# Ledger of designs, part 28: designed miniproteins, single chains

Each design is a single chain, and the fold is of that chain. pLDDT is the mean over its residues in the fold that is shown.

## One batch from the design tools (miniprotein)

Design m946
Fold by ESMFold2-Fast:
Structure m946 (fold): chain A 84 residues (1-84)
Amino acid sequence: MATLTVERVLDASEELAAQATGLAVRAALAAHPDVRLVRAFVERLPDGRVRVTVTLEGPAASVRAAAEELERELDRAVAAGERQ
């Protein structure tokens, strides 16, 4: 078993960041059912940006693949949320 933490700072609202994080986590876990979510945090920073922290646990190869999927899905969800 391995653990891996993904940290991203997003130039987005806290609401958009939270929604994007939820969508990205759901997508990554659906693709990698042997990986589990340990924790996910969305924190507003003093400069108006938002820090997203997601920790995953599972077999090493699956956790790495899930983290890569999480980052791709997070970028996709943020981009989609920015489109009116």
Scores: mean pLDDT 83

Design m947
Fold by ESMFold2-Fast:
Structure m947 (fold): chain A 70 residues (1-70)
Amino acid sequence: DSPVDRLYELARKKDLDGLRELFREIKEKYGPVKAVNILTAAALRAIGDDDLEAAKIITEVIKEFGKEEE
């Protein structure tokens, strides 16, 4: 039961809606700061796997949140 693995799987499938929904759930359980840290960990995992497309998708979700929430 790893939220990082679940986020990475959704990013590999290019499921932006799934990523946004899972981010919402993680935010509800862990709070916004930890949710962003978990998403960042998933992006770093994708970069480590040379999956730049998955990393880009995760980063886009993080940027959307940062822009809306300040």
Scores: mean pLDDT 80

Design m948
Fold by ESMFold2-Fast:
Structure m948 (fold): chain A 74 residues (1-74)
Amino acid sequence: SMEEALERAKARIAALIEANRDAPEEELRAALQKLLGRIADELVAEGWPMDDVARIVAEAAAYGARLVAERLAA
């Protein structure tokens, strides 16, 4: 389901941010963008409709941006 795909994407993003906790902001943002691109490519390869891919990637990107902002604000 889209919900399961989104939760999987969020888990991958959270793991990336945790693994890169000591990385500079620019490096962390670059790694996040690379992961989002990979997630989009994988969803397209799995045959997801483009509207669903766009929604999952947009929500995953917003989630990642929020986690980065929360970390930088601390």
Scores: mean pLDDT 84

Design m949
Fold by ESMFold2-Fast:
Order: sequence, then C-alpha cells, then structure tokens
Structure m949 (fold): chain A 57 residues (1-57)
Amino acid sequence: MSEEKKKALEEFEKKKEERFEALVEGFKNVGFDEELARKVAEMILDVELEVIERAKF
C-alpha cells in the first residue's frame, strides 16, 4: 500500500538469499550445527518479514 513499504519488501526479497546465507554462516561460526543454524536463520527472516509487513509507513 505505501511506496516505502513496497520498496522495503522488494529489497528484503532481493537480499533475502544473501541474508539467509550470512545468518547461517554466522550461527555456524558460534557453534551451531547446520540444521539448527538454518532453522534459526529462517525464523529470523520470517520475523523480519512480519515486521516489514506490519510496519506503518
């Protein structure tokens, strides 16, 4: 609906894959196994998407 929100969603989707990979590597570097690192990264991205969708612009 708002142009700012639409741009935020588009940028999120475009960078989602890079962000996911960065989060997975970050969690693996602090001792998470691959399965847990991937699950946590997915949860973080889901929350970030929900924040963007619920934000008032």
Scores: mean pLDDT 78

Design m950
Fold by ESMFold2-Fast:
Structure m950 (fold): chain A 105 residues (1-105)
Amino acid sequence: SELLELAKKLAEAIKKGNVEEAKKYKEKLFEYLENNPDVSIETLKEALRIITKGVLESTNEEALEIGEEAFKAILDKMRERGMDELEIEIMEGLFLIAVAVAKLL
């Protein structure tokens, strides 16, 4: 999946604190989401898991913020695809915990 490859590259850039590479893959990921409205909910969920892990392992605040933007974009696509709002709230809550942990470490 192209989305999963983009999510992996973004997560690795975020983990390494490579802000410029993170910006590049965020833009490519946003373009992919725009051009592929029929992406499966399963693929979107997997992309969120990959990005969340990269955010949790990040030590760079700017790279972490790029990860937050990518997470929100994928979450919005999940809403558009009719994912249950309770599931969306749970995923958002777990991501916010990952962000908080990254900022405290």
Scores: mean pLDDT 85

Design m951
Fold by ESMFold2-Fast:
Structure m951 (fold): chain A 100 residues (1-100)
Amino acid sequence: SMEEVEKILEETKKKLEELAKKKNASEWLKREMEDSYERFKKLVLEKGPIEAYKEWKEKNEKAKKSILEDPFLTEEEKELLIEALDILVESAEKIAKLSE
């Protein structure tokens, strides 16, 4: 249901905000996490749960590779960004399962 989808989206946002706070994320990292959440939310709302999960999972695999290969990111920044991406993938999977 849309109500359950909205609940998972709000819980996802809170998880990302708490992760950023616990890791003392810089303002640019907070911005990157916020932008990733907004793209995720838009994808779910525009394409629906199943299509969004498929597309987000594929995009996240490419994003993780780019993060790991980025010579300008610290190991701590890489860990934070990958953890944020994992939260979004887990949320996408939960939302997709509501539609099956």
Scores: mean pLDDT 85

Design m952
Fold by ESMFold2-Fast:
Structure m952 (fold): chain A 94 residues (1-94)
Amino acid sequence: SSDLIDEMTALAEAAVAKIRAQGLSPEEREQVRNDLIRQMGELAIKHLEELGQTEYAARVRELVDEAIAQGASLTDVARRLLKLVEEAEREAAG
């Protein structure tokens, strides 16, 4: 659901803000960002698999891999995850 993705986005943004405040190196921040992207993706995949939307779950895995490879922002990843979840929920409903 969109609420789930919004909660994941808020959690990730709060974590990034805290990490920046603590003075972590850019490399350490990248590692934490990548870990959060993986965790957000895993939550979305679980939700999509529970809906029987295995193709959308596969697209989320692809998005996570691409986002990590490209160093994408947590906000960008969350928006893309939200779009995929909303599309999958519409498919499941109709």
Scores: mean pLDDT 79

Design m953
Fold by ESMFold2-Fast:
Structure m953 (fold): chain A 74 residues (1-74)
Amino acid sequence: MPSINEIGREMNKEVEKLLKEKAPLEEIMKVVERYTTEIANKLVEEGLMTPEQGERLVKHEVELAKKEIEEKLK
């Protein structure tokens, strides 16, 4: 399975590609949520955080990314 660093790098690469292509915000946010959820699930599976902590991580990261992406798409 990919490392958390590899998942994060792939997420950034896909987000940059979608931003360059001027993809809809909804499509970009689906990518962010998917990769962030994969990171959280891996951290929980490896015993590095609880499922509750993983859920909080996903919510926090998705909210931050949404704000930044909305600003870039204006």
Scores: mean pLDDT 80

Design m954
Fold by ESMFold2-Fast:
Order: C-alpha cells, then sequence, then structure tokens
Structure m954 (fold): chain A 118 residues (1-118)
C-alpha cells in the first residue's frame, strides 16, 4: 500500500531529530504526499484501515514540526478530507478515536484550532 509506505517514511523521519530547513521541507513535502494519497483513496471509495492513523499522523507532524504558514495549508487540505471521511464513515469508531486523540494533543499544546473537527 502506498499510504502504508508513506506513513513508514513519516515515522522514520519524525524519529530523527528535525533541526535543519532541509529536514523540515522533506517533512512538509511528505505530509502533503500523505494527504494526496488519502484524497486518492477517498476518491476511489477505498476504505483503508490506515486512514484515521494517517490523519492523526499528519496533524501531529504539522503541529510539532511545521511553520505556521505550512500548518495553515495542512489544515486547509485536511478539513475537506475529514468532512469526506465523516460523510463516508459517519459511525466509524476508529475515525472518532483518531480525531479525538489529535484534538487532545493540540489542546495540550494550545493549538486546538489546527485539529480537524471530530
Amino acid sequence: SELDKLLAELEKLMSQKITTPEQRKELYDLVLRIIDAIEELLKNNIKHESLPLAVLAVTYAAIFYLSLEEQREVKARLEPVVKALKEKYPDSPWLKVALNTAKILAKNLLREDLVPEA
């Protein structure tokens, strides 16, 4: 799965100390590629088990590692994705758990406005 490969790349990159502009750009590009992969799965009506983890992971990466401008772009890209996921899977407990976890993380960091609506 392309999404699973991208998530593994994200985990590897985030396990490294992100200290350089080049590493931040690589992380930002990877986050956008993950969002593109989520959008493609949703467009093709593919229910992938990693979708809620992917939304959580890109939200986490954006909050902790990206600039405010990059965070705003990620939020703008994720809002329609979360809306589509809720419309396609309204009673999904796994999606609700992932989004609630992301909201709790953002609230503890005083960045709740960056978390997609659960």
Scores: mean pLDDT 75

Design m955
Fold by ESMFold2-Fast:
Structure m955 (fold): chain A 89 residues (1-89)
Amino acid sequence: LLQEGNDLLRQHKYDEAIEKYEAAIARLSGQQRAEALLNLGNAYFRLEKYDEAKRYYREAIALGSGVLRRESRANLRFVENQIWYKEQT
């Protein structure tokens, strides 16, 4: 499921990737679940569903550590900056 989601994300099949990640999250814990949450956030970001992307990045930050936590924090900040910039222009 996680690998299937990753393959679909790479193919730009974001809705199908989301479905696979959501199924994976139900079966995963710890760092693997944090990875699935980060990738789910990335899929929602690609669909420009920024509120969902932010929610999943926050969950990934709460559960993850090390690289996953840092990447999730960076992606959350990037989404917030993108929204802010578009609202200011």
Scores: mean pLDDT 80

Design m956
Fold by ESMFold2-Fast:
Structure m956 (fold): chain A 74 residues (1-74)
Amino acid sequence: SLQEEIDRMIELARKLVEEARKSKDPFERDVLLGIALITAAVALQVAKNHGDEEGVKRAEEVIDEIVREWERLR
């Protein structure tokens, strides 16, 4: 279902953030966080297009986590 696809995208974004946190290479961290941000942004857009208010909220929360983590890792 579309809900399951949104959930999978959000989960993938979270996993990419964890991989970025584990990396000692600043280039690898930036790439992983960038992919996580794109993935979460796609999930947000899909959720908005389908009126999934909970999906929108979850995607926005992940985007906020990514931005905060990006600032922490720089």
Scores: mean pLDDT 85

Design m957
Fold by ESMFold2-Fast:
Structure m957 (fold): chain A 96 residues (1-96)
Amino acid sequence: ELYKLSKEELLKLYNDAKEFSKGVDACYTYKELKKLLEEKKKSLDCNEDPEQYIKTCTVENFFKEKCLNPEKNITFEEFEQFFEKCVEEYTKLCEN
C-alpha cells in the first residue's frame, strides 16, 4: 500500500500552506522548495521515513500552482491530488 497521511494531518498541512502563502512570494517559495526536493532526491534513502519528502513535494506543488495562478483558490481536493501525485513519484523513485 502507498504512503498515507490521515485526513486531519493532510488538512493541517493544507491550512499551514494556505496561511504561509499569505506572507510570502509564491514563485520564490516554489523555487526554494524545488531546490530542497532536488537535494533530498540526490541523498534519498528509501529505507527511511518518506513523510518529509512527500510533505515537501506536496507543498512544492501547491506553491507551483500559486506561482502560475496567483489569484486561484487551491481547494483541499486539489491539495489531496498533489499529495497522491507525490506519493506516486516517491514510489517510482524507490522502485528498483
Scores: mean pLDDT 82

Design m958
Fold by ESMFold2-Fast:
Structure m958 (fold): chain A 63 residues (1-63)
Amino acid sequence: KPIEPLTEEQRAEVERYIEEHGLDGVTDEMLRELAEKLGVSYDAVRHYVEDLAVRRLKEQAAA
């Protein structure tokens, strides 16, 4: 499937991965490996990571 919605469990795993490695430290290759591990498309993981980056920016502006 080209773009599959992430489950709550998969979203938690992506968030944990980003917290562990940092948004600035995550490469496209790492995101592809994570998508393969979760059994989802790279596009699904990438779009969620982009949403997390926007959320993080808003949190920094609000703090």
Scores: mean pLDDT 74

Design m959
Fold by ESMFold2-Fast:
Structure m959 (fold): chain A 76 residues (1-76)
Amino acid sequence: MTEEEELEAEAALYEIQWAIAKNVIKRSDDPEVKEEAIKTLEKVVAGLEEITARDPRFAPLLEQAKKDLEEAKKSL
């Protein structure tokens, strides 16, 4: 596996975690469950920041994840 393929695979896994966390935040009425989902989004953002530092092509994905995290925090 090349470094590029490894970064793309890691980004894809973060996108899956991001989608699940966003769905939990939208559909759950439990504040504790929403807080755990927000922690997951924070981990996704941190992971995407590391990926973007290695490959700037992921910057738009990181920016969208940060925006979604900020919106999620407002929903608590």
Scores: mean pLDDT 83

Design m960
Fold by ESMFold2-Fast:
Structure m960 (fold): chain A 64 residues (1-64)
Amino acid sequence: MEKEADELVERMVRAVREAHRLLPGQEDEIRDAFDLQVDRLKEEGTPEIAERVRAAADAEIDRL
């Protein structure tokens, strides 16, 4: 897909992986940071993108 949404989701997943590499065992801190980002996306009027980011980040954190 050519939407910026796909790039944002992929970048967020990579950010979760990078944060875990730097701060292993800080899953709650990583989750809190991404909850803030998801909340901002919803307020910007892109709830569909926010749900995708939330699902992708949550799944990645759960696998860590």
Scores: mean pLDDT 72

Design m961
Fold by ESMFold2-Fast:
Structure m961 (fold): chain A 85 residues (1-85)
Amino acid sequence: MEKVEELLEEINRREAELEAKMPAMGPEEQREALREMMHLGVLKVAAAVYLTLKKKLEEKGASKEEIEELEKEYEAIIEKAKAAA
């Protein structure tokens, strides 16, 4: 399964790639790149919220099953956001 921390690093790398390539793109490609950057921003917020909630659950001694349910819920949200791109 994809770790949310690894996802944040992937998002940061993709944003940097788009930023570097954008000056050489045509206007339509730049619009698509901007849309992707906006979607990546939403995914970063979702990932940060998930990591905060997971940390709080772990600190409270939550069950493995409870943490896995939280992970699946956020994975579904992230995948739905990616599919809307």
Scores: mean pLDDT 75

Design m962
Fold by ESMFold2-Fast:
Structure m962 (fold): chain A 109 residues (1-109)
Amino acid sequence: SQVSQLASQGLNELGRLGDEMVEVVARGSGDQELTDQVRILVGNAMFYVALALASDRDGAEEYLEKARELLEQAVELASQVPEAAPEVRRLAEEAARIAEDMVRQVHQL
């Protein structure tokens, strides 16, 4: 369906942005534990976006909020890497915008 195509395209773009956030942190920091923690937070945020797409309208709003919280935690953690911090924030804001727009389109929020 058109809805399935939009969700698939959006999730693929979010995955790309998430991978880029992790790569930016990895390039700025030799701390593998920090990079792994950012990867987990970003992955969990994408999981909650997928749940928002699969949920009803009320559940979608709650899952989007959880995704935003996890992205903000990733940005806060990346703040320990000054060289990466501005780019990670930009990518997280872009990811949050795409996630919200995609979920709104699917659920007519």
Scores: mean pLDDT 85

Design m963
Fold by ESMFold2-Fast:
Structure m963 (fold): chain A 71 residues (1-71)
Amino acid sequence: SEYEKWLEKKLKEMENEIKVLDERRKQGLATGDLATESEREYEIKMKELELQKMFLRNDAAELKAVQEASE
């Protein structure tokens, strides 16, 4: 469905954002340029994206269950 395609694209975009944030955090740690507060900000943003992914997956599972129950 169009929703499933949208969800897959959205989840991939969010996974890519998490990877970019993690890479930037790791680079900052490796160079010593990352402040403790900045590291925590990266961690919070990554956790927020993971929670958003979970909510999107739960919504998709509910929609799929409704579609399957209707067939």
Scores: mean pLDDT 76

Design m964
Fold by ESMFold2-Fast:
Structure m964 (fold): chain A 91 residues (1-91)
Amino acid sequence: MEEQERFDLDVEIALVEIQAAITKNAIERLKSDHPLVKEAKKEVEKADEYIRKAQSALDAGDLETARSYIEKAREEVKKAGELLDQAIAER
């Protein structure tokens, strides 16, 4: 069970990394000085920090801490996406 939970968490980290990368690429392509785009960039940077912390916790066998950081990373990616959607709508 623990081996499968570790594998599931590793997959969840990979998925949130992909989501963060998509959001970063959107920010880079927009090349916008819009305040919401700048806030979105900061939220994605926070997501990257949580992704790194999740991976470190997983490598250390701390599955609870890894899951907590994955959830925080997802929240930051979601916030970044919402900020980008709002910035695009205001153009």
Scores: mean pLDDT 84

Design m965
Fold by ESMFold2-Fast:
Structure m965 (fold): chain A 96 residues (1-96)
Amino acid sequence: METRRIIAEGVNEAVKYLDEASKIGGRTLRLEIEMRRLADGSVELRAKAVDVDTGEVLAESEPIRVTEDDPEGARKAAEAIVKVGKTALEYAKKQA
């Protein structure tokens, strides 16, 4: 599935930014992706960067709606996920 591949690539990139942010900030960070299946067959995605020890949400995406055959929606979701990782990294750099 092209949609799943695009989203997976975005997740992989975001995780790399979160790993770097964790090293810089000395914090344990987790990427959380919430998925809801909607009645019309679409999926709503939301990504969060969370401090595991405190529960603090360092960055969060807007909800993005994706259909199985929507590469444009998949790209928007991937971009939102990557932005969450980048935001967490920038936060860690400012705290260092």
Scores: mean pLDDT 81

Design m966
Fold by ESMFold2-Fast:
Formats: sequence, C-alpha cells, structure tokens
Structure m966 (fold): chain A 65 residues (1-65)
Amino acid sequence: SHMEREKRLKLLSKMSKYVAKQDRAGLLELGVSPELVDELEKAQKDNDTYGLLRVMFEMLEEIEG
C-alpha cells in the first residue's frame, strides 16, 4: 500500500543517513543487529559496493521484521 511504502522509504532514509555517517550506535538503536553492522563496516572497508547494498537490504528487513 501507499502508507506501507512511505513508512519503508522514511525508515530507509533514516538508515541510509546512519550508514553515510558510519554511525554504529545509531544503527544499533534503530534495531540493526551487531552482526549486520559488523558486515556493513567490513563492506565499507573493502569498498565492496555489492556487499554494502546487500547488507543494507538485510538491515532494512531486520528493522521491519
């Protein structure tokens, strides 16, 4: 639905800001597991674009689930 899509977009926007800032504490507070934040940090360190996007997608699913 439109409402469901808008909620997801707002959550994705907030999550993406924490990712861009490399704000581990913000991601944990948002409900991301420490394990996924560790995977995110590794993908960022390795400049792994695919890994970064995959982890961000899994983070979104985890926050929503």
Scores: mean pLDDT 83

Design m967
Fold by ESMFold2-Fast:
Structure m967 (fold): chain A 81 residues (1-81)
Amino acid sequence: SKEAELRRLQEEFARVYGLEDRWTDAQVGRMLDLMLEEIASNKSLTIDQVLERMVKEGKITPEQAEELRKILERYAELLAG
């Protein structure tokens, strides 16, 4: 159940970034893990602040930031439980 939910979130992440046909599930999983590690290492920054900075840097769109916030929050929740 939990593992299946993690896989679904990885698939949604790939969709938001447009990686579905270009990246393997393992590559998507590693990117999600790295993003969570970056957020966790920046104790003074929230997920929202990290994503807002990425939008400002032109790395993602505001729409992608909103979708990614939900995915990252749910992914972190599943890993913590």
Scores: mean pLDDT 73

Design m968
Fold by ESMFold2-Fast:
Structure m968 (fold): chain A 89 residues (1-89)
Amino acid sequence: VLDKAKEEAEKLVEEFKEYLEKSKDVTEEDVKKAIENGNKKVTDIFNERLSEKNERLPSDVPVGAETLLQNLQNELSKKIEEAYKEATK
């Protein structure tokens, strides 16, 4: 579950870094869009995997899954923001 979502998040960060290297006019709005698009893709992958395997009662699985998803989203957002700050040095 986590491995596929994490790989997608890492790929999105790398694509954003490539975009920063090629574009001189990257704005804070572009950063927000990258984070929003990344979070959506990560969420979709995570939900797809969760629907295939249910190892606990449904009421317990969503709570634990939500925490893991939020951690992935936070890491993705942080890495994209750090990439933007590095590129604007």
Scores: mean pLDDT 69

Design m969
Fold by ESMFold2-Fast:
Structure m969 (fold): chain A 61 residues (1-61)
Amino acid sequence: SATDKMIENIRNLLDQLAKTHSVEAVENFARWVLEEHKDLPEEHRKRIEEAIREYLEELRA
């Protein structure tokens, strides 16, 4: 689905940032992504939020 491709793209961007930037920079990018997708339908927004949340939890572990 379009949402699955969007999540995959976001994850790839977060992975690229995590390799070359600080955790803080990755967190800032994640906030920007959430703001950018704020107007999406609730079901799609929640899936993106969950994917980002899981990614950030892994970075903080």
Scores: mean pLDDT 79

Design m970
Fold by ESMFold2-Fast:
Formats: C-alpha cells, structure tokens, sequence
Structure m970 (fold): chain A 123 residues (1-123)
C-alpha cells in the first residue's frame, strides 16, 4: 500500500512535468498492485490520476465530469461540484446514484492540495 502510494506520487509528478509515458507506466504498476485491495482512498487517487492522464492525452473520458465534481467537492466548491455532477448524471444516471453514496466521504479520501493539483491537470 505504501508502494502503491509512492507509485501514485511519481505518476502525479510525471504528469505535472509533461512526461505522460512515465506517468502511464507508474499508473499501470499501481493498478496492478491495487488489484484485490479494498481501499477507497487509493481507488479514488488511481481514478483521478488516470482521468488526468486521459485529459492531457486529449482522450474522451466519460468519468471526467464525475472526477472533477468529486475534486471540487473536496475543495468545498459545492456549486462547481454540482455542475459537474449534473453533467455526469445526464449520461450515466445509475453510476451517478452509486457514486453519490460516497460523495460526503470524498474530503476524507483526498486532501485539498492534491485536489488542486489534479484539477489543474484536467483543464
């Protein structure tokens, strides 16, 4: 788990440096090590970093508005969070209903500084 966190930290640094190939390798390794784990904090970090990587590569990702919503929610920017949640809900209402069950826990799963860094990558 500490190994997964180190890989995720390295993936974030690679993304911020524009080294998308290195970021992908670290994310792929973190995902392999995560298989069979039940850790919502690591799962959210993996999802957010994968979403940021896809955004930087110009790939359409249907989870982008959900992840942006959760990150704004972690920052206490409820109005922006709601806007992105409604965007996701229009396309995936069943998945929205499932993920909405843990929205109140999101501030405990990701710190505000990490949320800011991830949002900057998704612009």
Amino acid sequence: KEEIEKLLDQALEALENGDFDTARKYLDEAEKLYIGSNDPKLELRILALRTALLAKEGVYDPFLPLVKGMLYYALGEWEKADKYFEEFKKVHPDLYTFYSLFFPLVPELIDPELAKRLLELME
Scores: mean pLDDT 82

Design m971
Fold by ESMFold2-Fast:
Structure m971 (fold): chain A 100 residues (1-100)
Amino acid sequence: MKEKEERREIVREAVKKAVEAMEKAKKAKYRTRPLSEETLRNQTYAYALYLLKKKEGADVSSIAAYGILAAAGEISEEELAELPEEVRKLLDEEIEKYLK
């Protein structure tokens, strides 16, 4: 179904953005603490939620709030629950592939 394809695109984009952020941190001149698997997951989930809300045509203030969360790599359990189960499953599968 077309919606399933669109969700797969969001998943790939979210993982890509989180990975790019981690790679930039690794290349920083100052030694940063090792970026944890938890940080990658939280940032990926936050980016996916941001992209979903943006695609759904949420109001500008809501989109900005989710964008800030994505940039911070922070997500609450309540916000995580807003992710469709299918999207969360696809995100977990893509994260696991990156961590191997």
Scores: mean pLDDT 68

Design m972
Fold by ESMFold2-Fast:
Structure m972 (fold): chain A 82 residues (1-82)
Amino acid sequence: MTEREKLARATLAAVRILRERGDEWIPYDELVEEIAKRTGVSKETAKRAVDRLVQAGVIERRLEGGKELVRYVDPDQIRPPA
C-alpha cells in the first residue's frame, strides 16, 4: 500500500469515526488509535490524516489540561477568518 493510499484510508476512517460520534469531543490519541485499528495504518499516518483534516477545517482541535480533543465540524458552522 502506498503512503498516499494509507493517508486516504486514514482520512476516510477519521471522518467516519467522528460522524459516528456526532458532535462529541474525542481524545486525539483515542481517534488516532481507532484509525490505526480500523485501517491497519501506523499511528504516524493516522496523525498525519487527522492533522490534514484539521488544516482543511473538517475537524476542530481543542487543548484542555494538556490533552488534545477533536471533533467533526458541521460545514454550516465553519467560520472563515475575517
Scores: mean pLDDT 77

Design m973
Fold by ESMFold2-Fast:
Structure m973 (fold): chain A 68 residues (1-68)
Amino acid sequence: SAFEELLKEHVKKLLDQLVNAYKEKYPDAEVSYELLSLEEVEFTVKRDGKVTKKRFNVSEVTLEDIEK
């Protein structure tokens, strides 16, 4: 539905803000996300030769959660 698409775009904007905040704090790291549903996101972080993938609830995820 059109409402679901609008909610999805809003969620993506919030997640993009978290990615930008991470990149400002860790400029040599690579960070990306995949929106699995309106409630679940997977972040991929490449830092210090390590690749970490972790799933979070979209409404609860913070920059600190991505950093650890």
Scores: mean pLDDT 83

Design m974
Fold by ESMFold2-Fast:
Formats: C-alpha cells, sequence, structure tokens
Structure m974 (fold): chain A 73 residues (1-73)
C-alpha cells in the first residue's frame, strides 16, 4: 500500500535519526521536530513508537529508490 507524502516525510526523518543516535534513543518528539510536524500529526499516522520505528527501518531500504527517482526528476 502506498504511503502518504506526510507518512514518507515522517519515515525519512525517523530513518535519519535512527542512523545518528540509534533506535532506542530516537523519540516521537525528535522525529516530529526533524520532519517539521507536530507529535499529534505523527501519532495520527502511526499509533505507536514501535510501529513507526519498524516502518522507518523498511523506509531506509526504500530511500535509495527515492533518491534515484529524485535525481531523475
Amino acid sequence: VALTATQQQILDAAAALITEKGKAATTIADIAAAAGLSQATVYYHFSSKADLLTAALLAIGNLNAKATLDALA
């Protein structure tokens, strides 16, 4: 199922933070701030921190595809 642009923005921010400080140290507040969104917006799209972090790890694999598409656009 395709993600919304907002969900993708949240996952991109989460992936970057996980790379910098690890999964355990990454908070919903940090992800919201990095994505330029409120915590309420993040929770609207992801019901839990664990769900979001799991999705972010999957998104890391997809970032190469996104970067390639962005380079072609």
Scores: mean pLDDT 71

Design m975
Fold by ESMFold2-Fast:
Structure m975 (fold): chain A 89 residues (1-89)
Amino acid sequence: SIDQLLDQMLALIKQHMDDASAAQVAELIDQVRALYNENPTDPSNVSKILELLNKMAGIVIQNMDDEAVAQFMALLRQIQKELYKRYSS
């Protein structure tokens, strides 16, 4: 589920980032979770979730090691695939 993917992302950032950067990404994760649970098929919510995921990627790429970045980006791609299935099918 998307909640499980977001929880895995949260675990990675807490392990591989400084507290301040991890707090910024955690806040973005909370916003994604709230938008998804409100209405995952609303085009405006989907667009906002994708923008938030891109913001997370930018922070993560600058603040984590390559291996941890790769793991985070794999989770992010899984979330994007889940959203596209809900939106485009």
Scores: mean pLDDT 84

Design m976
Fold by ESMFold2-Fast:
Structure m976 (fold): chain A 55 residues (1-55)
Amino acid sequence: SRELLRQLAEEVRAAVAEVERKLAEMTDPNQAAAYKAAVVAEQQQRALDLSRQIQ
C-alpha cells in the first residue's frame, strides 16, 4: 500500500540523513554524490526486499 511505502521512505530518509553527515566530511563532491547514491539505492532495495518477504 502507499502508506506502507511512505513509512519505508521515511526510514530511508533517516538513513540518508546519517550518511549525509558522513558525506559532509568528504572533500570530493563527485565521490560523495556517488557514495550517497549507492547507499540510498542499497537501502531502498533492502526495504523493497523486506516488503516482499512480509507480503
Scores: mean pLDDT 75

Design m977
Fold by ESMFold2-Fast:
Structure m977 (fold): chain A 94 residues (1-94)
Amino acid sequence: SRADLLARLDELIERLRKLSSPEAKELLARAERLRRLVESGRLPLVHANVYLAYLELEYELLTGDNPELIQSIRDLFIEENSETLAYVDELLAE
């Protein structure tokens, strides 16, 4: 699962590198920091998987054809995973 998680992160990072918006650059920085935390073993994989799913939703919001639907899914995901997302955000901000 770690190898699969890192492969998915690498795919997201490559997709984000092709975008030039400030929002994409912020997501790229978060994805790269998340990858380093996973690689170093500092972040449990269950928390990393939740945060990656969040980053994937943010990517779909930037690039997808139905932003209203994706925004609703993202907002519900944030509400349901608020503690995990806050915990990971704290680690990424350091």
Scores: mean pLDDT 87

Design m978
Fold by ESMFold2-Fast:
Structure m978 (fold): chain A 100 residues (1-100)
Amino acid sequence: DVAERVRAETDRVLAALDAAEAAEEDMERALALGEAASIVAISASIALKLIEQGRVEEALEFLAEGLERAARLAAEAGAEEAAAVAREAAERVRRLLEEV
């Protein structure tokens, strides 16, 4: 259940970042959006491995931090829609942490 919710939130954020990067004409901003997507993908991969080990609280905290970093990078790149999706995902992950 938790792993499936982590995958769903990660997929949603990555889709938003990919859409923002595809629409971006400025190379520096496109690179920043690619960096944000990499942070999300790596954070989700690590979180899923921690969940497999029963370390659910650590996994959700680590993922929330990664999503918050990605949201800041997306906002700095002017991708406010993608930034909002990442912020909302981080908020939902932190709410999951309160249930564990």
Scores: mean pLDDT 88

Design m979
Fold by ESMFold2-Fast:
Structure m979 (fold): chain A 68 residues (1-68)
Amino acid sequence: SMEDFLQHAKALLHEVMEAAEAANRPDILAATVAEVRAILEEAQRTGDYAAARARLDALKARALAEIA
C-alpha cells in the first residue's frame, strides 16, 4: 500500500541521512531523496507498490555502498 511504502521510505531516508551526515556526503542524501520521489511517482502512476518496494530496497543498498 502507499502507507506501507511511505513508512518504508521514511525509514530508508533516515538511515541514509545518518550515514551521509557521518561521511559528509550530502550529495548522496540529495540523490537518494530524488530517487525516492521518482519511485513514489512511478508507483502512484502504475499502482505497483510491490515493484516500488523492491526499488527502495535496491536504492538503500546502492546508497549505503556508495557512502562506505
Scores: mean pLDDT 86

